# Designs tried in a protein design run: designed miniproteins, single chains, continued (3). Part 87

Each design is a single chain, and the fold is of that chain. pLDDT is the mean over its residues in the fold that is shown.

## One batch from the design tools (miniprotein)

Design m11007
Fold by ESMFold2-Fast:
Structure m11007 (fold): chain A 107 residues (1-107)
Amino acid sequence: HMDLSAESFARVVARALEAQGKEVALVTFETDLSPKEAIDRIAEALGAEVLEEFEIDGFYGAKLRTPEGVDIYIAAEPVNGKTKVAVVVSGPKEAIDRAVERIRALA
């Protein structure tokens, strides 16, 4: 089994942001959407701009920014016919809580 997963990558990003003194939340869920569709749905639900997209070790990643200045880091991995999604949310605490609620509504 590979050591690198969407969740492990998201945890590395979260720890790096916390080390910089930033407020961070981590959300994980599974969806029947493809990795790219899951990223697109999160961006649409948050009204966020897609700043970067990448693919590494068979998972898809994206960096988004909301109008409220929340940074969103997504890793989406196809697993057993579904997509496992890990999302790191960083920004002002009140804006983080709202973004997390909207993301969880997509699960």
Scores: mean pLDDT 81

Design m11008
Fold by ESMFold2-Fast:
Structure m11008 (fold): chain A 86 residues (1-86)
Amino acid sequence: MLEEEAREILERARELLREGLSREEAEELRRSPNVRDALIGNAALALLDGLSEEEVLERLRELLRQERLRRELLARDPDFEAPPAP
């Protein structure tokens, strides 16, 4: 449910902005190794830059789609057998 996940991330970004999240804190969140925090930071920065909620949701849907594909690829990689040593 990409729409639900995107909406949840957008809502968290709005919540943090209401709590006084600064642009610099949002930039730090965007650079987080945690994917969810990075997406929240991206959404907060987009809102601070004046993008509409609809534009931010579309951006989040694309980022979540890419992340889902990465997880799918990683789930297949553990089954990869290393070639035998020479």
Scores: mean pLDDT 76

Design m11009
Fold by ESMFold2-Fast:
Structure m11009 (fold): chain A 80 residues (1-80)
Amino acid sequence: SLAERAAETMRRQVQALLDAGDWEGARAAVEQARADLEAAPAYLDSLGLSEEEKEEALAAARAGYEAAAAVLEEAERAAA
């Protein structure tokens, strides 16, 4: 699904930044995903998509953000 692909992509991106020691980049990636999720309803409404397509895209944005945030939170907890 789009949500599964978005979650996997974001997990890999945030994990790669953390593996490189780029904590600032990892936090920025999570904040960008959050901002994208907040902007998603208005953006999707502008595209002329069906309600089903909007729901799938919004679910993907949410899954990506949640996956990114979870990777960062787990890493920060492990570092504490």
Scores: mean pLDDT 87

Design m11010
Fold by ESMFold2-Fast:
Structure m11010 (fold): chain A 111 residues (1-111)
Amino acid sequence: LPEPPPTLEEIRAAVDAAVDHLGLSPEQREALRRVIDKAEKLGLTPEEIAQVAAIALGAMTESPEALREFVRLVESAKSKEEIKQLIDRINDLIAAGKSLAEAVRELVAER
């Protein structure tokens, strides 16, 4: 759907709704909060923060290990450019037919 850029508050509300709907554990909620807070701290736009949150939510549904590794990759980032590179690489790998868990594993193997 063509929507106007979401605000950070709208993204957090959507994330909270998804968390409640999916019945996420406290550990999963904390992981999601950590990736959003890191992206915000590094100066990502609301749209980029929404992409980070979407990847984390997708990882939670596919593999707890993929979520853990994605959180580590995001937290290790030193700049917004590094997180943008992570998002772009994950999206490229998914477009090439890989699952989100496979994309995260490939990124970890590059390090």
Scores: mean pLDDT 77

Design m11011
Fold by ESMFold2-Fast:
Structure m11011 (fold): chain A 79 residues (1-79)
Amino acid sequence: SEKEKERLKEASELSLQILNGEFTPELIEKAKELGVEITDEMIEELKAMPEREQVARRVGISLRIIGSVLQKVLEEKKA
């Protein structure tokens, strides 16, 4: 479906931006719409971490966004 394609595209684009460490207000709002809330506190904590730890945390956030979108798509197909 078109809605499914759009959500997956948004999840992919957001995941790439997060992996690059690009936390913009627009990205934060889109992540919230996809079911993952990124707070200013989380961003502040990330910036305080060593670079290696930051990469691992960014990967975790990206996977949460993808997982949230996939779960919503699965739920829509069950209904």
Scores: mean pLDDT 78

Design m11012
Fold by ESMFold2-Fast:
Structure m11012 (fold): chain A 90 residues (1-90)
Amino acid sequence: MKITPLEFLERTKKELKEAFKEASQGNEEARQKVIDLATKIMTTALLLNPENIKKLNEMSRLVEEALKADPETAEKLIDEIYRIAKETLS
């Protein structure tokens, strides 16, 4: 697929928000999708710039907090994860 890392992040942001909403309803498949998408984003960031390991650790913590949070709080945490990810990829 010929998409830039930024286009990938914008698409996955929408998918991640939908997956978090479904996971909050007890959908285990949606929870696994959240983990998979977050792992792909972090792995891509690390491959592009290994020096950003600290930012990847911050993103991992935010993902864990979002999975435990209510939907409104999770949405804010997802926005923060994507902000850090964009800075790491740019």
Scores: mean pLDDT 71

Design m11013
Fold by ESMFold2-Fast:
Structure m11013 (fold): chain A 70 residues (1-70)
Amino acid sequence: MEEIWKKIKEELEEKNSWYEEVELDGKKRLLGANSEREKELVELQKKAHLGENVEEAVREGERIAEELEA
């Protein structure tokens, strides 16, 4: 969990994208501004937390971070 969280945060920081870490129901989540792409990041965080497909979640986080810069 922590490594994935760190990876996604670093991607967002490298792209100079805005983000905010919050804790909901005892779980850490990544929230950005009110945009569709940032909502997708929150969804990926939820999936990563469930441990269903960690590697894919990281790759999708990188893709979304790239789009936030566009």
Scores: mean pLDDT 55

Design m11014
Fold by ESMFold2-Fast:
Structure m11014 (fold): chain A 65 residues (1-65)
Amino acid sequence: SAREAAIARLQGKIAALKEEKARLQRLYDELKDSDPKQAAILKQSIRNVEEQIAALEEVLARLRA
């Protein structure tokens, strides 16, 4: 169904964003003491990804209701 297809697409996008967040977190942890400027940029990118995940999880919750 269209709803099942939409749920599957959203789950895939959320999973990809969680993987990207984990990658950015590892880079942040590696650079936070040696390159504070790059670490600050990564921290902002992590925040942006977290906001996108939260927004998509809200949409997913509404589709599952």
Scores: mean pLDDT 89

Design m11015
Fold by ESMFold2-Fast:
Structure m11015 (fold): chain A 90 residues (1-90)
Amino acid sequence: SDSDKQKLIDEAQEQAKEMLEEMKKIAKQVLSDEEVKKLVEEIEKKIAEYLEKMKNAKTLKELVKIMQELNNWLKEQYEKLLELRKQKEA
């Protein structure tokens, strides 16, 4: 149903927002304020693009696939920040 679809989109948005807040904490440790701002803007733009794709998904399977693609992309950004922090600590 449209209601079930909206609930999944809302849950995906909240999870993405929580991941962004965790990435902001790490980014602030290793990046300048301007670099943090640019990173946040790029991630927020990407999240918005994926949420729009989820809204346009015609099946639950398509919606879940788009959600997985967003989660994988966010995980890649998070791992890059963790590696950068590790390099700064070495």
Scores: mean pLDDT 87

Design m11016
Fold by ESMFold2-Fast:
Structure m11016 (fold): chain A 88 residues (1-88)
Amino acid sequence: MLTPEEVRAIKKVLERIKTGSDEKLTQEEVEALNRLLERVRKEGSIPVPPELKDDVIELQKEFGLPADGRITPDLAAFLKAEALANLE
């Protein structure tokens, strides 16, 4: 399951994607996204808690991914890249 830090990091990235918010991720949230990508690559897809499910499904539909509300390696890599790219 996702950790609370991973949930918070994902929420901030999703908000930035949807609204263009410049809210910076904390060091803990960036580290949480790094750990999430590592875990998903080793364990496969991870289910998303109900509070993130609708936002994740919407993002999956936008990018033509299966709308199952699960974090795949591709989705985790995208979330990490989005978090880092918007800091430049």
Scores: mean pLDDT 75

Design m11017
Fold by ESMFold2-Fast:
Structure m11017 (fold): chain A 97 residues (1-97)
Amino acid sequence: SPLSEAEKRARAAEEAAALGLTPAEVATAEGARRLVERLVEEAERAVRAGEVELPSEELLRNGAEALEEALRALGAAEAAEAAEEFLERMLELREEA
């Protein structure tokens, strides 16, 4: 069965909390941007440390789509814009690898 809206919201809130952000903060444009910045910084750190491989372009696009859905579940008005910024920055990291 697909996740309920409440389950999607709860999961998104737990993931935001792991990055030091509340759901209320992520619902703001500034908070969504900070979430993207922290996600990209953690990904870059993990890749540079050799802890993870850079995801394929397809996996990055799927990840951006999942991020948009999570941000919408938390009430972020600019969810699509934040997800597009995440994808652009991750693709740039991939090109520099």
Scores: mean pLDDT 78

Design m11018
Fold by ESMFold2-Fast:
Structure m11018 (fold): chain A 89 residues (1-89)
Amino acid sequence: SMQEIEDLALRFLLDILDGRIRTEEEVREAVEELVEAMKASGLSPEEQKELLETFIKALEQVKSKEKDEKTKRLLEFAIKLLEEEKEKI
């Protein structure tokens, strides 16, 4: 469901902020998990695109307030990967 994907996206963001995701490799793995879950969910292409757009905006807002340079870099990398996935829809 859309709610399950939104919950997964929120957990991903919190894992970056709490330092449970610490590397670009871990960010890539989490993005791949999120995208696979979206594709398996039966969401329409329009719903998938809207979820990715909403999540990208949330990450950009968090990044704008982030002071830790390492965390900010991981957020920037996540945004880049999510934008690339959105272009494929």
Scores: mean pLDDT 86

Design m11019
Fold by ESMFold2-Fast:
Structure m11019 (fold): chain A 56 residues (1-56)
Amino acid sequence: SMVELFVAAAAPGTVLPVPKSYEEHLDEIIELFERKYGVKARAVADGDDYLLVAEK
């Protein structure tokens, strides 16, 4: 749920898996995540998918 993602994203080092099918929206997902939680985040390749890693 969005609430669970909000709580998880607040912790430094939180990891959010993002499937490759969302690759064209990855920048938008990162921006929304960073804006909503007040953290910086980056996408790291993990096989065919991405892991969105938050840092504070």
Scores: mean pLDDT 67

Design m11020
Fold by ESMFold2-Fast:
Structure m11020 (fold): chain A 81 residues (1-81)
Amino acid sequence: VEFEEGELVSVTFSGPVKSPEILAQARKRIEEVGAAYGFTVSYSGNLAGVASARFQEFVKEVEAIFKEALEDLKVTKTRLP
C-alpha cells in the first residue's frame, strides 16, 4: 500500500532469524539510525509514525538492516486510523 504524506502508519518486519547475535547487532544499528533520523525506536518488529519522506527513508534503512539479519524478510505496511 502506498502512503499519502501525513497518514499515521505502521510498518512490521518479519522473517526467520539467521542468528540471535546478528539480530542483536541489527537492533543496535537500528537504534543508531533512529537517533540519526531523530526517531526513538524500541525493538518489537514494528515501527509506527506519521508518513513523511524522512519516515520512509528511515523505514528503508531499517529494512536494509533487517534484510541482513532475517531470512526471507517480509515487510507489511498498514494505515492506522
Scores: mean pLDDT 70

Design m11021
Fold by ESMFold2-Fast:
Structure m11021 (fold): chain A 90 residues (1-90)
Amino acid sequence: SAKEKAIDALLEPLLESGELTEEEYEALRAELLATPEEELYARTAELLREQLEKLNKRKNLNLTEEQIEQAVEAAVGMFKKAYEHYKAKE
């Protein structure tokens, strides 16, 4: 499905880079697949913010709240473009 392809395009690079563990990847993927389309982008933003905050603490990156929010907004924007692209091909 378009949704599954867009979610994989978002999360697989993060798994490959080591920014997500296997367990975090599976949990986030399952959550987003279960999220209704109307809530999908808002839920993606929430989950990515939580993951970046966790990563910030884990790796002591010293990211500001503003930097985290900018990264989340950019990632959600790319996710939205990917999802619309895959929907147009179905």
Scores: mean pLDDT 83

Design m11022
Fold by ESMFold2-Fast:
Structure m11022 (fold): chain A 81 residues (1-81)
Amino acid sequence: VDSLRENVIISLEIAIQEETDPEVRKKLEEARELVRQDKLEEARKILEETLKYTKEKGDEETAKVLQSLIKQLDELIEAEK
């Protein structure tokens, strides 16, 4: 379980470093902080909203990254329950 949490945090940090859209970066930083606070459902909602935003912008590359992050977070949520 700790390894899944660490993996999600690392993946979020990589996504933050690679992201050039300041709105997306801010949302990724918020999601990372929520994961650290064990507010996993709130982090998931932020990532889902960010995914919708990137899809509306036509940013397929960023949308793919966000889908991967949501999948990893879902695996962590399932492991914690």
Scores: mean pLDDT 82

Design m11023
Fold by ESMFold2-Fast:
Structure m11023 (fold): chain A 68 residues (1-68)
Amino acid sequence: SDAEKQALFDEYKAELERILKEKGASEEEIQEALERVDRGKASVLAAEDLSLELIRRLLDHELAQERA
């Protein structure tokens, strides 16, 4: 459902912001990253064929790379 997809993106967005702040990213860098997430989220929510499992896997992969 859209609500479940939004929850996954909300969790990702919160964790990404936390990681970037811990890394000492600037306010501008954090805002840019969050805007990119919002744009991606809108596209994913418009898609009819993307499963929750696929979205979760993609977001988990992105978070792992940010933590590296």
Scores: mean pLDDT 79

Design m11024
Fold by ESMFold2-Fast:
Structure m11024 (fold): chain A 78 residues (1-78)
Amino acid sequence: SAEDAVLNLVGELGEPVLEISKIKDPEERKKALEEFREETEKKLQEILDKYPDSEIAKELVEKLRKVLEEEIKLILEE
């Protein structure tokens, strides 16, 4: 289901975020975060493309996008 696809993606995000958080060099960490953001947005778009008629998929993707942008912003401001 669309909900399962979003929940599976959320589960996949933990490991990359943990590995990025271990990068001590600010420039390398920023680069890794930018790449992570681009790959995650691609995966979110793939979910929307697979479930184009699902309002739940759209709502969950929008919520996840907002949470990710806030988290990335906080990490980049440090």
Scores: mean pLDDT 77

Design m11025
Fold by ESMFold2-Fast:
Structure m11025 (fold): chain A 80 residues (1-80)
Amino acid sequence: SAAEKKLQELLRKVVEALKSEGISLEEAFEDIGASEEEKEIVERALRGEPVSEDEARLIVDVVLKIYGLYPEVLKKMVES
């Protein structure tokens, strides 16, 4: 769906912004204290797999936590 494609594009940009700062997605997950369920949902969305509305909300929460911990990532997302 269009929403799933937008989530995938958002997550790909976040991963690239993290990579440009020398941070892996796995390191970011550990630093924000992401659960195994949250990691699985984000990785499914990155592959373009279907996610529910509840799972989409969890993805947004994960992204916001990454922005809070890595302000330089948020800056790159806003400036792009």
Scores: mean pLDDT 84

Design m11026
Fold by ESMFold2-Fast:
Structure m11026 (fold): chain A 94 residues (1-94)
Amino acid sequence: MLVEPSEEQIRTTKESAKRILETTEEEQARIKRELGDTPEARKAVRELVLLGVGYVIRLIGLELDGASPEEIREEAERAIEEIRRRAEEAIRAA
C-alpha cells in the first residue's frame, strides 16, 4: 500500500539531503585545498558531486517507499561517510 509521507519524514529527508550536499561542498573545498587546480582535483570534484547527487536521489526514493525518519537518517550517515572516504582516497591517490 502507498503510504503518504508524514511531515516528519519530509522534514528529515530535506535536512538529511542538506547535510549530504553540505558535506559534498566541504569535501570539494578540501580536495581543491590539498591538490590545487589540477586535472586530478577536477576529476575528483566531479565524481564527488555526482556521488552526492546520487545519494540525495536515493533518500527521496526511500521517503517515497515509506522509509522511517530513522532509516532516512541512517542512510544519510552512510552517504556522508562514503563521501568523506572517497575524497580522502582521491587526495591520497593524486
Scores: mean pLDDT 85

Design m11027
Fold by ESMFold2-Fast:
Structure m11027 (fold): chain A 118 residues (1-118)
Amino acid sequence: MIEEIVREAVEALRAGDGVAAAESLERLVEILRRVLREVGLEDDPLVREAIGHIGRAIQAIKAGDYGEAADSLEKAADLILQLVQRHPDLPPEVKATLETIAEGLRRIARVARELAAA
């Protein structure tokens, strides 16, 4: 599911469909919120900051500002990985899901960066 959403976001960005890319990122935020709520971390400052950066990336994509989108997605991914490092006792499946989301955000950021450089 997460890998499919990431692929859809990448394909939408390359097609110039910022609305579809933004919708895919909103679906990733929904998954992130659900996973973190299950482990009681939804109000963690790193989580709130990471979600804020994804929201900024969504607005940047809609505005055609791919450089800002890439920067914001990279920051969000780093914050999610910091959260995993701070909570070593998280269930293995939760850690794997968070790491998959972070890698997905980095993959979308790379594509946005390529578009900004074009």
Scores: mean pLDDT 89

Design m11028
Fold by ESMFold2-Fast:
Structure m11028 (fold): chain A 88 residues (1-88)
Amino acid sequence: QLTEMERVAQLAQEMADEVRKAKSKDEVVEIARRFLDRVEAESTDENLLRQARRMLREVERAKSVTDAKITIESYEVGVTILAISDKK
């Protein structure tokens, strides 16, 4: 559980770094979809999966590349806070 949380936080940071270089909303959606595929392959935690799936839905609904990037950044910060709060 704790190790899975830290791993998902690391993947989210990598996703956020890739998203900062993205030039279009479609590119952000593709990056987010690849991230979700990785989380689904590596995690069985229903709460982590639910949050990752929610993030992808919000990115897909974003009206601009800026809104999509904000969604990714908010998700990454949230997962990092959860990883810290879950205690090691």
Scores: mean pLDDT 81

Design m11029
Fold by ESMFold2-Fast:
Structure m11029 (fold): chain A 93 residues (1-93)
Amino acid sequence: GEKALEALLKAGEKVNEMTEAGVPAKEIARAALEIISEELGVPFPLSEEDIERIAEEAAPLLKEMFPEHTEEEMKEGIKNALRSLQLALETEL
């Protein structure tokens, strides 16, 4: 459970650092996904099953940090964020 949250927070921190440094979105997405893959021991790129598992494990803990949101909202947010990162890698730009 906690490992999924820690991996997402570590990836988010790296995204913020790289965005401030003006790194291209594709490189930011690669770095974030590599952190998640390495921290959780899952293959890169992430499968849909891995994305769903990460969201299910992290969502209850994020709900505790942000009680104004539902656990389902947190799950969808995590899934959408991870899918967006993978889409950025698949873009030719």
Scores: mean pLDDT 80

Design m11030
Fold by ESMFold2-Fast:
Structure m11030 (fold): chain A 79 residues (1-79)
Amino acid sequence: MFDDEKLLEAIEKALSKYLDEKQLNEVVKVARDAIKEGKSLSEILREIERELSKYLSPSQVRQAVLEIATEIGKVIIEE
């Protein structure tokens, strides 16, 4: 229903500020696999949060997840 490619792009844009290219690729892979498995948006975000905890402090994980939610919100609503 939502374009999976747009969702992945939103995640990548949000996280590019917090992660290097290798870390970003690992997190995007986790998100892509979760989408492929038919997981809900909340489950996808939980999987991303878990992966981010390997690279970022708890406060940075919280900020990164909020940025992902913001970018996804822009895809759901007009501009």
Scores: mean pLDDT 78

Design m11031
Fold by ESMFold2-Fast:
Structure m11031 (fold): chain A 56 residues (1-56)
Amino acid sequence: MMAENERLGEQIARRIVEELPDGSPQERAQALQRVVAKENLSTEVQKLAGEHLRRL
């Protein structure tokens, strides 16, 4: 996808990995949930960020 939501999802996943470089998948998923709540992210962006995060 070349949509803005794809780019935003990738950026969020990267930020989480940078904050938790040695984090478990569970810790990174929890960080994503906190970012979703704090920044009021759409479900599409949350889904895309989660997919990118699983690949990292």
Scores: mean pLDDT 76

Design m11032
Fold by ESMFold2-Fast:
Structure m11032 (fold): chain A 60 residues (1-60)
Amino acid sequence: MSAEEIRRRIEEILERAKELEGEKKENAVKSAQAGLDALERGDVAAAQAGVHEGEKVLEE
């Protein structure tokens, strides 16, 4: 996953999280922000893991 794709997917997670409440919203936002922080440090693998975790929280 490229850095640009990671940023775009984090944005989608944050957008979807706005429709949630409580712990699901908190967990999705935390995962997305952890991914963004990792991306800013240059840790693409950790950023990708954050995206996957955030998407998992949103998955049915």
Scores: mean pLDDT 80

Design m11033
Fold by ESMFold2-Fast:
Formats: sequence, C-alpha cells, structure tokens
Structure m11033 (fold): chain A 72 residues (1-72)
Amino acid sequence: MSEEERKQIIKSAEDTIKQAEELAKAGKMSKKDAEEIIKKANELIEAVKNNAPQEEILKLAKKIDELIEKAR
C-alpha cells in the first residue's frame, strides 16, 4: 500500500467520523450507530498508522461501510 493510499484512507476515515457526528447531532442517525461507526473509523486510522497488514485495513474499511449502510 502506497503512502498516498494510506493518507487517503486516513482522510476518508476522518471524514466519516465528522459526518457521523454531524448526522447524530441532526437526529438523522442514532447515537449508538454513530458511536459504533466512530469507534471503527478510529480503529482503521490506528491500523493504518501502525502499518497493519493490508487485509486487516480492508476488513475494517468494509465493516465501516456495512455499519453506515445499516444506519441509513
């Protein structure tokens, strides 16, 4: 995984955290769903920073997508 790809994943996860917080404040997402998404997004950021295997990073990203889809 390239340095640019790692930065892109971190940026995407940070944007996801901000969006979940804003949706929860607006009452468009439950606090529980927002907290779960934020927790997984932070786990993804830590995994990327700690040079976790690509398979683990992709698994976390997929889980975040599933949580967002479920919260719609």
Scores: mean pLDDT 83

Design m11034
Fold by ESMFold2-Fast:
Structure m11034 (fold): chain A 68 residues (1-68)
Amino acid sequence: SGAEEMKKLAEAAVAKWEAGETDFSEEEVELILMWLQQQGRLEEVLELLEERGLLDEEDVEALRAAIA
């Protein structure tokens, strides 16, 4: 199924990210973010979004305050 295939792609991207890879396509970053969100790893989602320049530090702080 498409959902299962997307999970396999996300798992592969996450494995690379956990291995210390930093060079990801925009699509691979989206897969990593989706997987982290599904695992409830929201702090790491915010950290990756900040690292990639998709959120600034003020946005990350505001979202962390809302989650806490």
Scores: mean pLDDT 74

Design m11035
Fold by ESMFold2-Fast:
Structure m11035 (fold): chain A 70 residues (1-70)
Amino acid sequence: SSELEREEEEAKREDERNREIVKLVLEKIKENKAEIASLSEEERVKKIDKWVKDAEEEIEKKEKKELEEK
């Protein structure tokens, strides 16, 4: 096993994770469009930031589960 290949796989996982986070956040925005429209600009940004963190945590949980069940 090569260390370089492992690092490359991790980089790819990070890119995939970022894309998945964006996807999840966009879905949340779409589902809660009316709610977001009723929020102030500051509250809207804060809520989106929270969804980004929630999405990151969800993906990390998935990765941890895969590692443990491997």
Scores: mean pLDDT 76

Design m11036
Fold by ESMFold2-Fast:
Structure m11036 (fold): chain A 76 residues (1-76)
Amino acid sequence: VKGETVVVENAGTGKGAGLAAQYAAQGANVIAKSKEAGGTGAVAAGAIMLGNKGKTVGGASDEQAEKMARLTRESR
């Protein structure tokens, strides 16, 4: 999966966020999309910007914010 592009839809859910993290850790270019574009998830938006910008992960929860922050750190 290294160098492959993976699109994760509904990354605003716990499952979607976890799947995006897993593929990013394997070296894939992850495009995280969310049906809800209401940008309460600033940290979640960071994960989207790592692959492709255009959609923010909606519904910023404590869990999602932490997981997306970890994704951002691991991408560096």
Scores: mean pLDDT 49

Design m11037
Fold by ESMFold2-Fast:
Structure m11037 (fold): chain A 72 residues (1-72)
Amino acid sequence: MTPEDLLAYLEEHRADAAHPLAWEYSRLLAEAELRGVRVEVTMDAEGKLVVTGPDAEITARLEALLAEAAAA
């Protein structure tokens, strides 16, 4: 499956997602792959999840999503 096919699949099956935040996370990863950017999720010394990658927009969106999930 190409990143474009994966993104289309996620959009078609949005209503089937058991966890909306998990679906958005998968969609953002597929979008990053489409842009040819690599993202990584690591844990800092304080135990907080940190997203790193060359695309500041994608990393900021992923960090915001993870922070939202942690607040829920």
Scores: mean pLDDT 67

Design m11038
Fold by ESMFold2-Fast:
Structure m11038 (fold): chain A 65 residues (1-65)
Amino acid sequence: EDVLRALAEIAAGIAKISGNEKVAEAFRQFGENPSEENLQRAIEVAKEEGDETFARIAERLLEML
């Protein structure tokens, strides 16, 4: 879905600006290839980096698949 890709790209951009490079990369990968696997990876990376907000964003995007 085009909206889902756009949201992922926005999330990646915000994460990059915030200094969360690993989170930004995970969301960028999802934006390039919107798959459950890439979203699950984004959730895991966000949790590992302690970013609860991006973890919740990825979880909500997963529900839209």
Scores: mean pLDDT 79

Design m11039
Fold by ESMFold2-Fast:
Formats: structure tokens, C-alpha cells, sequence
Structure m11039 (fold): chain A 57 residues (1-57)
């Protein structure tokens, strides 16, 4: 089940930040625990970029 959630997040990320946000909101609203685990899986599949110097917009 977590695999399905993670893949949905990944697909939304490819579509755009708006879709990503919507999917994350829905998941977190229903099951925050599931959302956390899905995010962990998603990040584990994708290469994490080096920490940026500052979180500026």
C-alpha cells in the first residue's frame, strides 16, 4: 500500500508542485503516518540533492 502512495507522490511531483501539494494534503489528512512513510520511500528512490546553502525562495 505504501508503494502505491509513494508512486502517486512521485507522479504528482513530475506533473508539478500544485499536484504534489494536493496529493500530500489528501494523504496527510487521512493518514499522517502513511504520508510520512510514503515520503520516505519516495525520497529513497530519488537521489537527494546536496543540502542547499540557504532555503531562500
Amino acid sequence: MVDEEAERIRKADEEGHTALGVELQRLAERSPDLALEALAKYYNRKPVPVTPPEPAP
Scores: mean pLDDT 64

Design m11040
Fold by ESMFold2-Fast:
Structure m11040 (fold): chain A 99 residues (1-99)
Amino acid sequence: SAYLKAAENYKRLIEEAEELEKKKDPRAEELKEKIEKFEEFVIELGKFLGIEEVGKEAIKAIREGKLEEAAKYLEKLEAALKEYAAENGEELEALDAAF
């Protein structure tokens, strides 16, 4: 599953950032900033789609190492995004038919 691989890769980035911080490596700050921005993106995407709780649960599941659960939440976010895109596409087709 693409979502399972995404959750696994993200968990590895979190673990790498924690390892670098323990070693007092300055690269830890850059990785932490990237992790924070990605988590904010997932939560804000969930809010935009009306499923904020799904976005929050995805991030929580990744941090807790529940990668199969995280993959299911990420799949729900993509499904909601596809439904939103399909609804907007129909509105655009209606506008093209009117003009």
Scores: mean pLDDT 77

Design m11041
Fold by ESMFold2-Fast:
Structure m11041 (fold): chain A 70 residues (1-70)
Amino acid sequence: SSEEIKQLVRQSVLLKMRAIGYYSESWLLRRQAEQTGDPSLLQQADAAEAEADRLLEEARELDRKVRELQ
């Protein structure tokens, strides 16, 4: 239904916004790691990027479901 499609689109958008937040965090942590040489910051950056990728994949699954309903 139109309402179901709207809800899935909203969920996909929110997941993408959260992913952008984690990508931004990862970028800042990588910059800090470059300046300090602290390997723990690089590990934290990798973890943030992995979480962003996971959220983006969940959003893509919702986008696929939306296309199937259209």
Scores: mean pLDDT 90

